# Ledger of designs, part 22: designed miniproteins, single chains

Each design is a single chain, and the fold is of that chain. pLDDT is the mean over its residues in the fold that is shown.

## One batch from the design tools (miniprotein)

Design m783
Fold by ESMFold2-Fast:
Structure m783 (fold): chain A 75 residues (1-75)
Amino acid sequence: SARERAEELLREAERLIEEARRALEQGDLKTAESHLKEADELLKKAIGTDPSLRERAEELGREVSELRRELEAAK
């Protein structure tokens, strides 16, 4: 179903966000940036697949934005 596919996309985005956080902690800014970009793309795809999951996708999007701020500060 669309809901199950969108939920899978959200889980993949959450994994990428955690991998980006670990990369940032290790000073791997390039890997962190790549994972955050991919997570953002998956969140947009999830909303497009099932708009009822918009609130959850926006919560994860806020985590992406916070990590991007930390990434910029680390440069």
Scores: mean pLDDT 88

Design m784
Fold by ESMFold2-Fast:
Structure m784 (fold): chain A 77 residues (1-77)
Amino acid sequence: MSKEELLKLIGEILRLIGEILDLEAEIKKLEEKLKTAKGEEAEKLKKELEEKKKKLEELKKKLEELKKKLEEILKEE
């Protein structure tokens, strides 16, 4: 494996961590808004929370797979 490929993998991992942190912050903001929302607005916020939580789980799975790949590569070096 080249140093370029390793740096690309590390870059992708860092990018995913950033996306996860941003999404977690968005979810927290939506949860705060949901505490004061009523009726149709609460229903909309619940749907948006559900979608963002699903995306968060997908990103976390991808991060775990990339971390496993990185650990295996680092063991080979």
Scores: mean pLDDT 82

Design m785
Fold by ESMFold2-Fast:
Structure m785 (fold): chain A 60 residues (1-60)
Amino acid sequence: ATDQEIDDGIGKIAVGVAKILASKGKIDDVLELAEWLKSKGWTKTAEEIEKIAKEEKKKL
């Protein structure tokens, strides 16, 4: 998949949801979302979401 995924509104919404879930300590839910998106070919969006999960997990 291409750079267009992250630039698309849906990709931005998915990243926003991941940030909210991570801020609530739901790191497992964030990682599951990233794996699901990767399985559907949304690899760039999934990588951004994984980065969010890893950043928040280090604070816990």
Scores: mean pLDDT 75

Design m787
Fold by ESMFold2-Fast:
Structure m787 (fold): chain A 55 residues (1-55)
Amino acid sequence: SRLEELQRRLQEKLAELQRRTSALRAAGASTGEIFAVAEPLVEEMERLRREIEEL
């Protein structure tokens, strides 16, 4: 179903966010660098959440 597809995509984006931010922290990246990478992923997750709410 569309709901299952959207939930799967949300889970994938969450996993990507966790993986990428963890790697950056381990590499000693600045807070600003971490936010720059996280921001577009968070925006995508917010869009997916809105699409789920419309169902």
Scores: mean pLDDT 86

Design m788
Fold by ESMFold2-Fast:
Structure m788 (fold): chain A 55 residues (1-55)
Amino acid sequence: REELLKKAHEYLEKNREEFLKMSAAEITEKLGLPVSDVVEILGEYSLTGKFELPL
């Protein structure tokens, strides 16, 4: 799980512009992670000021 979250973070950093256009459900489907994990990742990015998405 931790490695999957790390890979998800790397993927989101590399494809930031693309996933900013996606809903949480689409991101969940793309990454193969539960919605709860996707929301946690997006929340972490919001806290670090990298980007902000509607939940």
Scores: mean pLDDT 62

Design m789
Fold by ESMFold2-Fast:
Structure m789 (fold): chain A 64 residues (1-64)
Amino acid sequence: LQEKLERAGLPKEIARKVAELLEKGYSASEIFDFLVEELGLSKEEAEELIEKVLKALKEENLEK
């Protein structure tokens, strides 16, 4: 999952943290809050990253 997030354009450290949270069952909205509150990203940056996360998850679900 981390490699797919990195290919979707997430920085390596953020991709690692997001992958860990997704594996623990966190929702996209919870991960958005984490990016803004814990990592100090702007809401615009966090929204862009969440869009990339959702795109990467769609590609995984298609089993290409």
Scores: mean pLDDT 76

Design m791
Fold by ESMFold2-Fast:
Structure m791 (fold): chain A 94 residues (1-94)
Amino acid sequence: MKKEKIEELVEKAEELVERAEELAREIRENKELSEEEVEELLRRARELAEKALEYAKEAMKLGGDPSRVAGLAIRAVGALVEAELAAREALKLK
């Protein structure tokens, strides 16, 4: 029961982190994005990263692997930072 719940939370966190990383790449690489589109993708990346951190924290509370949960948290923060930096550069060049 608890083991299955931990695995579900870790899988959800990993999926959200991957999506946040994809959005950060889109902001960085897609030069055709409008200011409004950049802001919208940044908002989505933030929401995904924050939700991933919530799932990672819940998995840790249930006895999840500290190294795996820490890795997901680092990736989530990394994706958020990349999205913020990419958005700043995209908005400056407009």
Scores: mean pLDDT 83

Design m792
Fold by ESMFold2-Fast:
Structure m792 (fold): chain A 78 residues (1-78)
Amino acid sequence: SLKEQADKLVEEANKAEREGDYIKAAEFYVQAADLYLSLPEPDKERAAVLYRKAAELFEKIGNTESAEYFRKKAEELL
């Protein structure tokens, strides 16, 4: 299911983050957030948390534009 795919992407993001692959981690968090929003009953709270995690990772790698974009996207869901 889409939810199972989203859950797996979160696990992959967490692994990438632990391995220091912040680009891959941010990509997986964004993909998971997008899937949670695409569920028949969207999980906006979980998506917001994941977009915020992605924003923090983009900030760590110096991608301020992407960090601001996903931070704003998370705020709009709260």
Scores: mean pLDDT 89

Design m793
Fold by ESMFold2-Fast:
Structure m793 (fold): chain A 89 residues (1-89)
Amino acid sequence: GREKLEELKREAEELIKEAKELIKKYSNDKDLVTLAQKALESAEKALKLIQEMLKTGDFSPEKILEIEIQIGVAKLSLAVAKLIARKEE
């Protein structure tokens, strides 16, 4: 339980970092920024839930599923944003 949450925490932190860098680098691309902001929001929501679960010791399967869904949304949104960024090279 805890090891999985710590792994998900590292994933969420990396997604937040990548999303912020894309927003900063491509600030004039509205479509890219919108997707990167969606990734940032989802990853930050996941991180907050993970931090609460690690603090309380409440490792409910439903909360873990919610975290995995939010990380999945962040990953997909960021992947599309990176595809747009690649076309601007």
Scores: mean pLDDT 85

Design m794
Fold by ESMFold2-Fast:
Structure m794 (fold): chain A 71 residues (1-71)
Amino acid sequence: MAPPLDFSGDLDAQIAELEARIKADPTDAYAYLNLGLAYRLQGRDEEARRWFEKALEIDPDLEVAREMLAG
């Protein structure tokens, strides 16, 4: 009954790992980017957007984050 996981591995575990990484290094733009992608895979587009915006605040040249905010 749950939607199929399209992410390699346990999605909730990946989110927890990314949150721990951000807590250790709040300037890791790629951790914010990956957290946004994980939330988008869960269909949580509003949360995903906020994480992509944070990634771009740290590294404005992250084209992937810009594309995700545009799409």
Scores: mean pLDDT 75

Design m795
Fold by ESMFold2-Fast:
Structure m795 (fold): chain A 56 residues (1-56)
Amino acid sequence: MEEAEKLGALAVILAEQGRLEEARRYAEKAVETALKDGDEETAKKIREAVERAMKL
């Protein structure tokens, strides 16, 4: 969970900076890590946060 949250936060920051390719890579790692930890809620929140940031 801690690792997934860190990767998710990084993906959001990268998306806000317009670094969309890096944001996508870190978002994928964050979601995969959360799912491996059995935390589907965190995976969903990370995906939604990154998608929202990428639209800006």
Scores: mean pLDDT 79

Design m796
Fold by ESMFold2-Fast:
Structure m796 (fold): chain A 60 residues (1-60)
Amino acid sequence: ISLAAAEAKAYEVGKLLAKQGFSEEEVRKAARLAARALGLSEEQEERMVKAALEGWREEK
């Protein structure tokens, strides 16, 4: 999977979770777990977390 595609998906999921009332910490934790499940590096994991939180903030 490309990192750009993973970031785009993380952003959209972050927006969805914000609409469902999940907290910033819950979104951060979910993004980290998803990145680890995908076998991404620590640097790539932080990029996915950042993308998910940007999506979350756009809705809130």
Scores: mean pLDDT 81

Design m797
Fold by ESMFold2-Fast:
Structure m797 (fold): chain A 85 residues (1-85)
Amino acid sequence: ALEKLREIEAIAQRGVEAFRAGRYEEAARLFREARRRLEEHAEEIAEYGESLGTPREEARRGLEEITLATLDAQAELAAAKAAAA
């Protein structure tokens, strides 16, 4: 779980770097990949959050409402900028 979360964070960080460099198409792909992997491992990540003292349902809600929605918004913004360029 922690290892998978670190991998997802690394992909998202590469997306931020691509976005800052004006590589919006690459940034959109990286944010979509991070979102996909996060969704794929959502249960494991929620379990990890629970192991750190966060109730499972709160960890799951945080993942869905904040983290996944944030990645979706970042991917959409990057894709819109790529289309406009």
Scores: mean pLDDT 73

Design m798
Fold by ESMFold2-Fast:
Structure m798 (fold): chain A 83 residues (1-83)
Amino acid sequence: KGVEYFEKGKYEEAAKALEEELKKMKEDDPRRGSLYLLLGEVYEKLGKKEKAIEYYRKAAELFEKLGNEELAEYARKKVEELE
């Protein structure tokens, strides 16, 4: 599982596994938001700023749409930090 790789500090393996999980989810799956946040953190750890920003932006948009203000704001702050 992608989360297991992340917990073990295996960020390259985590990125691949989480992106595979994302591909298996439907476009309207609310779990995509949490997965976008985790992918943002993984790519941040890998030093891939552009990818991290992309995933954090996707997380912010989805959480805003779902009415989750706390996680939307968290993702927006992550984008600001990396820009």
Scores: mean pLDDT 83

Design m799
Fold by ESMFold2-Fast:
Structure m799 (fold): chain A 66 residues (1-66)
Amino acid sequence: MVLRVTHTGSQEERDALVAALRADPDVAVEEEGPNVLRVTVSGSLAHEIGLVLRLIGDPNVEVEIL
């Protein structure tokens, strides 16, 4: 699954999100801009659903499924 993630929070919150995403071996993160990430998730459907639910639960994050 491929997601576009836009973060509107603080620099520290953005850095923490990027670090958490990059810590997952099934997740690839490409920075498209200072607040825009392309996130590619591999692995199981359960893993993909779990990541989407985590991201949409963050009030500083907007998610588009590509």
Scores: mean pLDDT 79

Design m800
Fold by ESMFold2-Fast:
Structure m800 (fold): chain A 69 residues (1-69)
Amino acid sequence: MLEEQRKEELEEAIELLKELGFPEEKARELAEEIMESEEAAERAMALVNNLSEEEVQKLKERRKELAEK
């Protein structure tokens, strides 16, 4: 079912966001927003999976700036 597959993708996105330094609550909310757009979810997953450690750190810094507003 698409629903089951979406759940797996959502959980995977939550784990990735937590590794990027988001607290679980924020990671869940962001993952749900990403999953709201199938296109964005695809791009985000592909991007994160191909990021190096230094690129992940840069992304984390950018996310902090946007979240801190």
Scores: mean pLDDT 63

Design m801
Fold by ESMFold2-Fast:
Structure m801 (fold): chain A 68 residues (1-68)
Amino acid sequence: SLMSDETLEIVGKAFEKLTGVPAEKVKEELRELQAKGLSASEAIETLAKKYGIDPEELERTAVRIYLE
């Protein structure tokens, strides 16, 4: 299943805050990875590795955005 629009927005914003890459570009890359057959979690992990993001820092940032 594809990521929900709300989850995709939160994850995109978290990547943007940590990397400066626009959230819309991050959302596009996540959708492309899922179109290739990756699960939501696999797509997020793949992109985090590509951008050099610590998974724990990504999770903390996403939770902070969600709680706003």
Scores: mean pLDDT 83

Design m802
Fold by ESMFold2-Fast:
Formats: sequence, C-alpha cells, structure tokens
Structure m802 (fold): chain A 80 residues (1-80)
Amino acid sequence: MSPEELLQEGLRVVAEAQRRVASLITEADYDALLETEEAKEAERLWKEAVEAAEAGKYEEALELTKKAAELVVKAAEKLA
C-alpha cells in the first residue's frame, strides 16, 4: 500500500469512527467521553500514530489509528 493509500484509509477509519460516535452520543456527552480511560488511551495512540507517520512508518501509523478509533467508539458505547 502506498503512503497516499495509507493516509486515505486512515482518514476513512477516522470518519467511520466519528459517524458511529455521533450516532451513540451527543455533544453534551463529549466531556464525559474524554474522561473515560478508553478515550485517554486513544489520545496516546493518536500521538504515537502522528509520530509514526512523521517517521515515515505509515503502516504502523494506520494500525495505531485503527486502535485509537476502536477505543473512542468503545468509550461512546459505554456512555450510550
């Protein structure tokens, strides 16, 4: 997979997660979402994904992005 394809897939994963979160909770729940352990872990994984992408490790960045997206959705499911 090319760097452009990996970036496109990453953006798709984020968009899908954002749509799912929006279907489960409202903006009023966002503060509670950010206080979950899953959301805190997702933030750490997002930072690692950015660092991996900056280092040219696009496959690793995509894998970290997928894990972070799954954790944010899981956090939203717990609040729904």
Scores: mean pLDDT 82

Design m803
Fold by ESMFold2-Fast:
Structure m803 (fold): chain A 60 residues (1-60)
Amino acid sequence: NSQLVARAVGRALRKVADGLDSGEVKKGQIEAFEILLETAKSLGDDAEAAALEKRLEALR
């Protein structure tokens, strides 16, 4: 679902931007990847979900 992906990307970009503006870069990155991970799971994209989980663990 391209609409779901587009909305998730927009929300993730917002979290990254908010983190940059507030100086909470790591928090913004974590929240962005959490949005993308939930979207990948909703789409049944197990490979992408696994890749995003790995990236998220690297940030925590």
Scores: mean pLDDT 80

Design m804
Fold by ESMFold2-Fast:
Structure m804 (fold): chain A 87 residues (1-87)
Amino acid sequence: SAALAARIAELAAQLPADARALFQAELAAEVAKLMETRDELSREDIAEAVRAAGEAAAAKLAAQGDDEAAALVREYAAALAEYILAG
């Protein structure tokens, strides 16, 4: 939806560069892991990878004491996964 796309853009603008880089690295790892056993990825597979990447990035940020960035990346990943599933 347009509202969900706008929310994703807002959250992306608020994410520190390091948090965005962590999320991107975790997402690449989750996608690579799924591609080891799948010829193609469904929307459900991609949404799962996005959520897993968000949780992994958030855990690393929280371990560094950046609870605000951890919360933002989790919200960003959740919104992005919802957008993917909506089509």
Scores: mean pLDDT 86

Design m805
Fold by ESMFold2-Fast:
Structure m805 (fold): chain A 60 residues (1-60)
Amino acid sequence: SMEERERQLEQAENALKNTDAPIRTIAYLVGFKSLEEFEREFKERYGVSPSELKRKAKAE
């Protein structure tokens, strides 16, 4: 459902900001079947890629 995907993306955003886990690991743990699908849907929702968000969160 759309609500489930929304929740998965919100959990991923939290994990990207607060953990050192690799992006592929986060995508898998929140329930995505592919990294490519995760990256596309994340960017559509947040306007930035998961790698951009993770880099920004770690940039001092």
Scores: mean pLDDT 81

Design m806
Fold by ESMFold2-Fast:
Structure m806 (fold): chain A 60 residues (1-60)
Amino acid sequence: MEELKREVLEWVRANKETLSVLEAALLAADKAEEAGLSPEQRLELIDAAVDEVLRLQGLR
């Protein structure tokens, strides 16, 4: 989980200029599905990606 979270957050940071909250959420959901994460872990990954986008855009 932690390694996957790191990868998603690094991707979000690399694409911060063009990335929407929806795009970050969809990427996190896709990565969680590929990794076979539980529903709870999937939501955690989505929340982390969304929070990072909002943080980088100065909204959090």
Scores: mean pLDDT 78

Design m807
Fold by ESMFold2-Fast:
Structure m807 (fold): chain A 85 residues (1-85)
Amino acid sequence: MEKAEELEKLADEYEKNGDYVKAGIYYSQAGDVYEQANEPEKAAEFYRKSAEYFRKAYEKTGNPVYKQAADEFEKRAEELRKKAE
């Protein structure tokens, strides 16, 4: 199994259990794998998912670290989208 697919499965499992922090972490790692593979469209998709789950973590906890993580991954996804376009 590709490393990215393994990370996506882990993220899906944590998401189903309501562990948004770990879901965000594993989606971001999947994004990193695709970025290293020079697949910016796929990387952007997973960074957006990471940002979504860090936002959910922020909503649940109020911890500004998760808001910062969400903002950073959304910015990275948008930069990759512009590069792929």
Scores: mean pLDDT 84

Design m808
Fold by ESMFold2-Fast:
Structure m808 (fold): chain A 64 residues (1-64)
Amino acid sequence: GPAGEKAARAAIEAAEAGDSAGAAVGAWQNYKVGGVTPEAARRAIEAARAGDAAAAKEWVQEGL
């Protein structure tokens, strides 16, 4: 829904800017509103916490 799309866009934008913490927060918010699968959200958060913003972006996009 719109909340999930907004959270996913924010996560992707943060990841593109190299903001791993912002990408992790966006992925978590997207998961909480049912916007991505639990697996995609978990992988995006793990990648973002590891400092891999590009991988975090890919997992958020895959979960859309």
Scores: mean pLDDT 68

Design m809
Fold by ESMFold2-Fast:
Structure m809 (fold): chain A 60 residues (1-60)
Amino acid sequence: SLLEEASEHIRRGLQALAEGNYKEAAEHFDRAAELLAQVPGFEKSAEYVRKLAEDARKKA
């Protein structure tokens, strides 16, 4: 499902952040936000995860 895929990308993005791999983290968070945006009721979650991607990208 889209939610399962988004959850997996969030998990991988958080792992990449812990390892200092900011570019990889941003890519995973961008993909998760894209998937969440397709699920009704998850618009705010998608916005939050996109912000995580932007923050990670600034650190790269």
Scores: mean pLDDT 87

Design m810
Fold by ESMFold2-Fast:
Structure m810 (fold): chain A 65 residues (1-65)
Amino acid sequence: MKEKEELLKKAEEYSDEGVKAHREGNFKQAAELYKKAADYYEKSGDPIKAVAARLNAVGAEIEAE
């Protein structure tokens, strides 16, 4: 359980940073942070949050174009 808790914490931290970057208009940074969050959510065993983070990353990448 402890290792999954650490992975989830990292996912939440990257997700929060991604949301902040997105709100500030730094879409490339937001996309990278959301991708990191998604990877950690997947490793933590939370596929729903991982999918949500991936969708946010795709949205940010589209806005960065």
Scores: mean pLDDT 83

Design m811
Fold by ESMFold2-Fast:
Structure m811 (fold): chain A 70 residues (1-70)
Amino acid sequence: MARLEEATLAATRAAVAAAREMVAKLGESEEAQREAADAAFAAGDAAAAEYGARVVRRQVGDAEEIEVVP
């Protein structure tokens, strides 16, 4: 499904941009990194929604993984 690939790419680009912007505003602290992660998730989810997709957080062992789904 080409639309899902486009959604994943758009979500990734939006998430990276949001994370960089947040870290640039708040600095390189662990608190800034947590806020950057939350902003990245929100931006990625919004971008995926433009393609009819969404971003889901999944727990895999001790790590939280993010997946783009239709």
Scores: mean pLDDT 75

Design m812
Fold by ESMFold2-Fast:
Structure m812 (fold): chain A 92 residues (1-92)
Amino acid sequence: MTREQLDLETEAALVIMEAALVKRYVEENKDKIDPETYEKALKLVDEAIELARQALAGVRAGTITPSEARKLLEQARKLIDEAVKLIDEALK
């Protein structure tokens, strides 16, 4: 294992954990937000989890480049941020 692979796998694992916690945040606020906002936020979080899992699997298998893994993780983080903002705005 290279240090770059260790760093990428660590980042991917942290993004997956963050997305799982954000999914819990969305689900715990279901009764306080409209159904359309709830479904949109869930879709964003589920997409983020899948992108982060793709990055983790690809890094472990050596099937994607480090640059491709970083792009997947950056996209996942943006989707997580969008989901959090949607719920925060709906709770105002």
Scores: mean pLDDT 87

Design m813
Fold by ESMFold2-Fast:
Structure m813 (fold): chain A 63 residues (1-63)
Amino acid sequence: MAKELAQALRDQPGVPGVLLGLRRGELVEVLKRYSNGDVLARSLATGEVGLVGASDLRVLGTV
């Protein structure tokens, strides 16, 4: 009930410890939003955590 879900709008290569690797259409859980527009997210497919630009995500809602 406390999970915000979003969908990746673009493929993004992962950078270990920095950027979350994503494929376009992949679902993520939003963990934190930063004032600069970055989002800390977890991939629902892999369980990996990393940064994604907020403009590269479409918010779907909460589960």
Scores: mean pLDDT 79

Design m814
Fold by ESMFold2-Fast:
Structure m814 (fold): chain A 103 residues (1-103)
Amino acid sequence: SAVLAAIDAAIALLEELLKDPSLSPLTKTALKVALDDLKEAKKAVEEGNLEEARLKVERALGILEITLAVLKIHGGSDRDLAALERAIAALRAVLAALEAAIA
């Protein structure tokens, strides 16, 4: 499944990003919450519930986008901003795959 492949790629990326000890606690918390939402989205896809998976991915995207906005205002590190932007791009790819599967 293209959806499961996109979710697995996003999970792998977020797990890799979370290994960086230099990321701020705020960035790590946002990535961890998004990772948990992606794992729930994967379960929902496996159960045939694409709308539930979409809601989980949209919630994860919202958390990451708000965190990125906060860090841009408060002068977050280039590494924090890059990690959040990479995570957001991966989740947008998951959302696009889900929207294509629902249509």
Scores: mean pLDDT 90

Design m815
Fold by ESMFold2-Fast:
Structure m815 (fold): chain A 60 residues (1-60)
Amino acid sequence: SEAELEKFKKLLEDQLAVNKAILDRRVQQGLISEEEAERMLKNTEELLEKQYEELKKKLA
């Protein structure tokens, strides 16, 4: 259903926001570089994006 897709999108957005906050904190603490944080976030984003597009196609 449409509600299912919207719920999934919200979960993905929340997950990315949390991951970004954690990575930003690690950069501020000097544990990782900004470049490493961006790379890690992009990898997660790409994986979640593929899952979202797959679900979107099934509901269309």
Scores: mean pLDDT 81

Design m816
Fold by ESMFold2-Fast:
Structure m816 (fold): chain A 65 residues (1-65)
Amino acid sequence: ALSDEQREELTELGNKAISVLSEEEQKELQKEILKILEEAYENKWSADELFEKIKKKIEEYIKKA
């Protein structure tokens, strides 16, 4: 499971994404995160690897906005 610190960081990034992304962009980001979760489950990624992949995807969407 993700640590409390990792969860807090993702929550802060998610709040930033919601503030800058359109409703459709938020929906696209949600689909991308679900795809990452599916890959993590299939490939048995560590919590740290899952955290880094989700963080990077959210940051990419924020940067593009």
Scores: mean pLDDT 82

Design m817
Fold by ESMFold2-Fast:
Structure m817 (fold): chain A 73 residues (1-73)
Amino acid sequence: SETIEKLKLGFEAREITLDYINSLPEEEKARWQKDPELAISELTEHARKVLGDKADDELIENAVRSAVIIALL
């Protein structure tokens, strides 16, 4: 199912983003907490570099938005 494959990629993108956020010092996380749209932009670029052509931009951005809510808000 294409829906299941997209869900799997979304979970992978979210895990990559959560792991990255949790690896950084508190000062970097504080910067993103003050500007969540900047966080989404920078973290989407990071996830895109890791995943390459495996997932579309919309899927990656939605996964990153979820990770930002979980880890930073």
Scores: mean pLDDT 83

Design m818
Fold by ESMFold2-Fast:
Structure m818 (fold): chain A 77 residues (1-77)
Amino acid sequence: MYSLDLLVTLKSASDVPAAKEAAEKAAKEAGVEIEVEQVSPTTLLVTLTAESVEKLNKAAEKVKEALLALPGVESVM
């Protein structure tokens, strides 16, 4: 198993539910496991887990794209 962390910065704590839902939906569609941890009022740590590096990288791209489409997301690293 391989894992990758994404650090998601939000404009407001009120944006957390929408960001979490978008990340979980994108990960499910990509067929990878996801864990979302709120590390500050405006920061989420998103951990993706997959059986291959190729699947993990494709899932990370999809999750980043879904999150950056939200008006409440400042950045994804």
Scores: mean pLDDT 86

Design m819
Fold by ESMFold2-Fast:
Formats: structure tokens, sequence, C-alpha cells
Structure m819 (fold): chain A 56 residues (1-56)
């Protein structure tokens, strides 16, 4: 079964993107940038969650 491999590939792809956005958000002190990054993180998380559900 290749479900684990597919899950790990998806996790790695989205995790890297979210980690970068979260790191940038944590280092930012600009409320406007914080809001934009939060929105982008939420969109990435939503997309990742939907794809992850499909392989579970």
Amino acid sequence: MEKEKKRLELLKKYSDEIEKLNARRAQSTDPAEQARLKKEIEEVEKKYGEELEKIS
C-alpha cells in the first residue's frame, strides 16, 4: 500500500509551505502583514486538509 508514501509527500509539501509562512508571521510585528500571512496560512491549511482527508 502506498497511502503512507502519498500522505508523507503531501505532508512534506504543505508542511514546508506552512512552516515558512508561520516563521515569517512570528517574526513580523506589522499587523497588516500578520493578517495577510494568517489568511494565506489558512488557505494552505484548508487545501492540505482537504487533500489529506481524501487519502485517509
Scores: mean pLDDT 78

Design m820
Fold by ESMFold2-Fast:
Structure m820 (fold): chain A 63 residues (1-63)
Amino acid sequence: LKEKIDELYAFAEKLVEQGKYDEAMKILSYAEKAETYLERGDIEKAQQYLDKAIEVKKEVEKK
């Protein structure tokens, strides 16, 4: 989970560099929530937010 969250942060950073701020902020929001729940030991919620961030990433990659 942590490795995938870190990959999402890196992807969002690239989106910011490309001027895709709305997509970057959406991914960062979900990734940050996933990290927060992971740190609290709520693996189920961490996975749910991670999946949401991954879906946004896939939609951005289709553009």
Scores: mean pLDDT 80

Design m821
Fold by ESMFold2-Fast:
Structure m821 (fold): chain A 76 residues (1-76)
Amino acid sequence: GDDAELLAQAEALRDTALAGIAAAPSAEEALATGRQTAEVLRALAAQAADPETRARILALADEVLAEAERRAAALA
């Protein structure tokens, strides 16, 4: 696959997830959004041919999970 397209898709998913997490009315919804998006991002990373692109997409997954956990803690 085209790693540039995978990265662009991953960045769009990250942006959508961060907006959804910020708008989440409960800790449970914030965590669900973060965990689901992180799984999709890890699957995209596995498709990347370039190790650098893989690492970048995995970093986006970590960012989404960290933000979901931060938002959930703020709502607790």
Scores: mean pLDDT 89

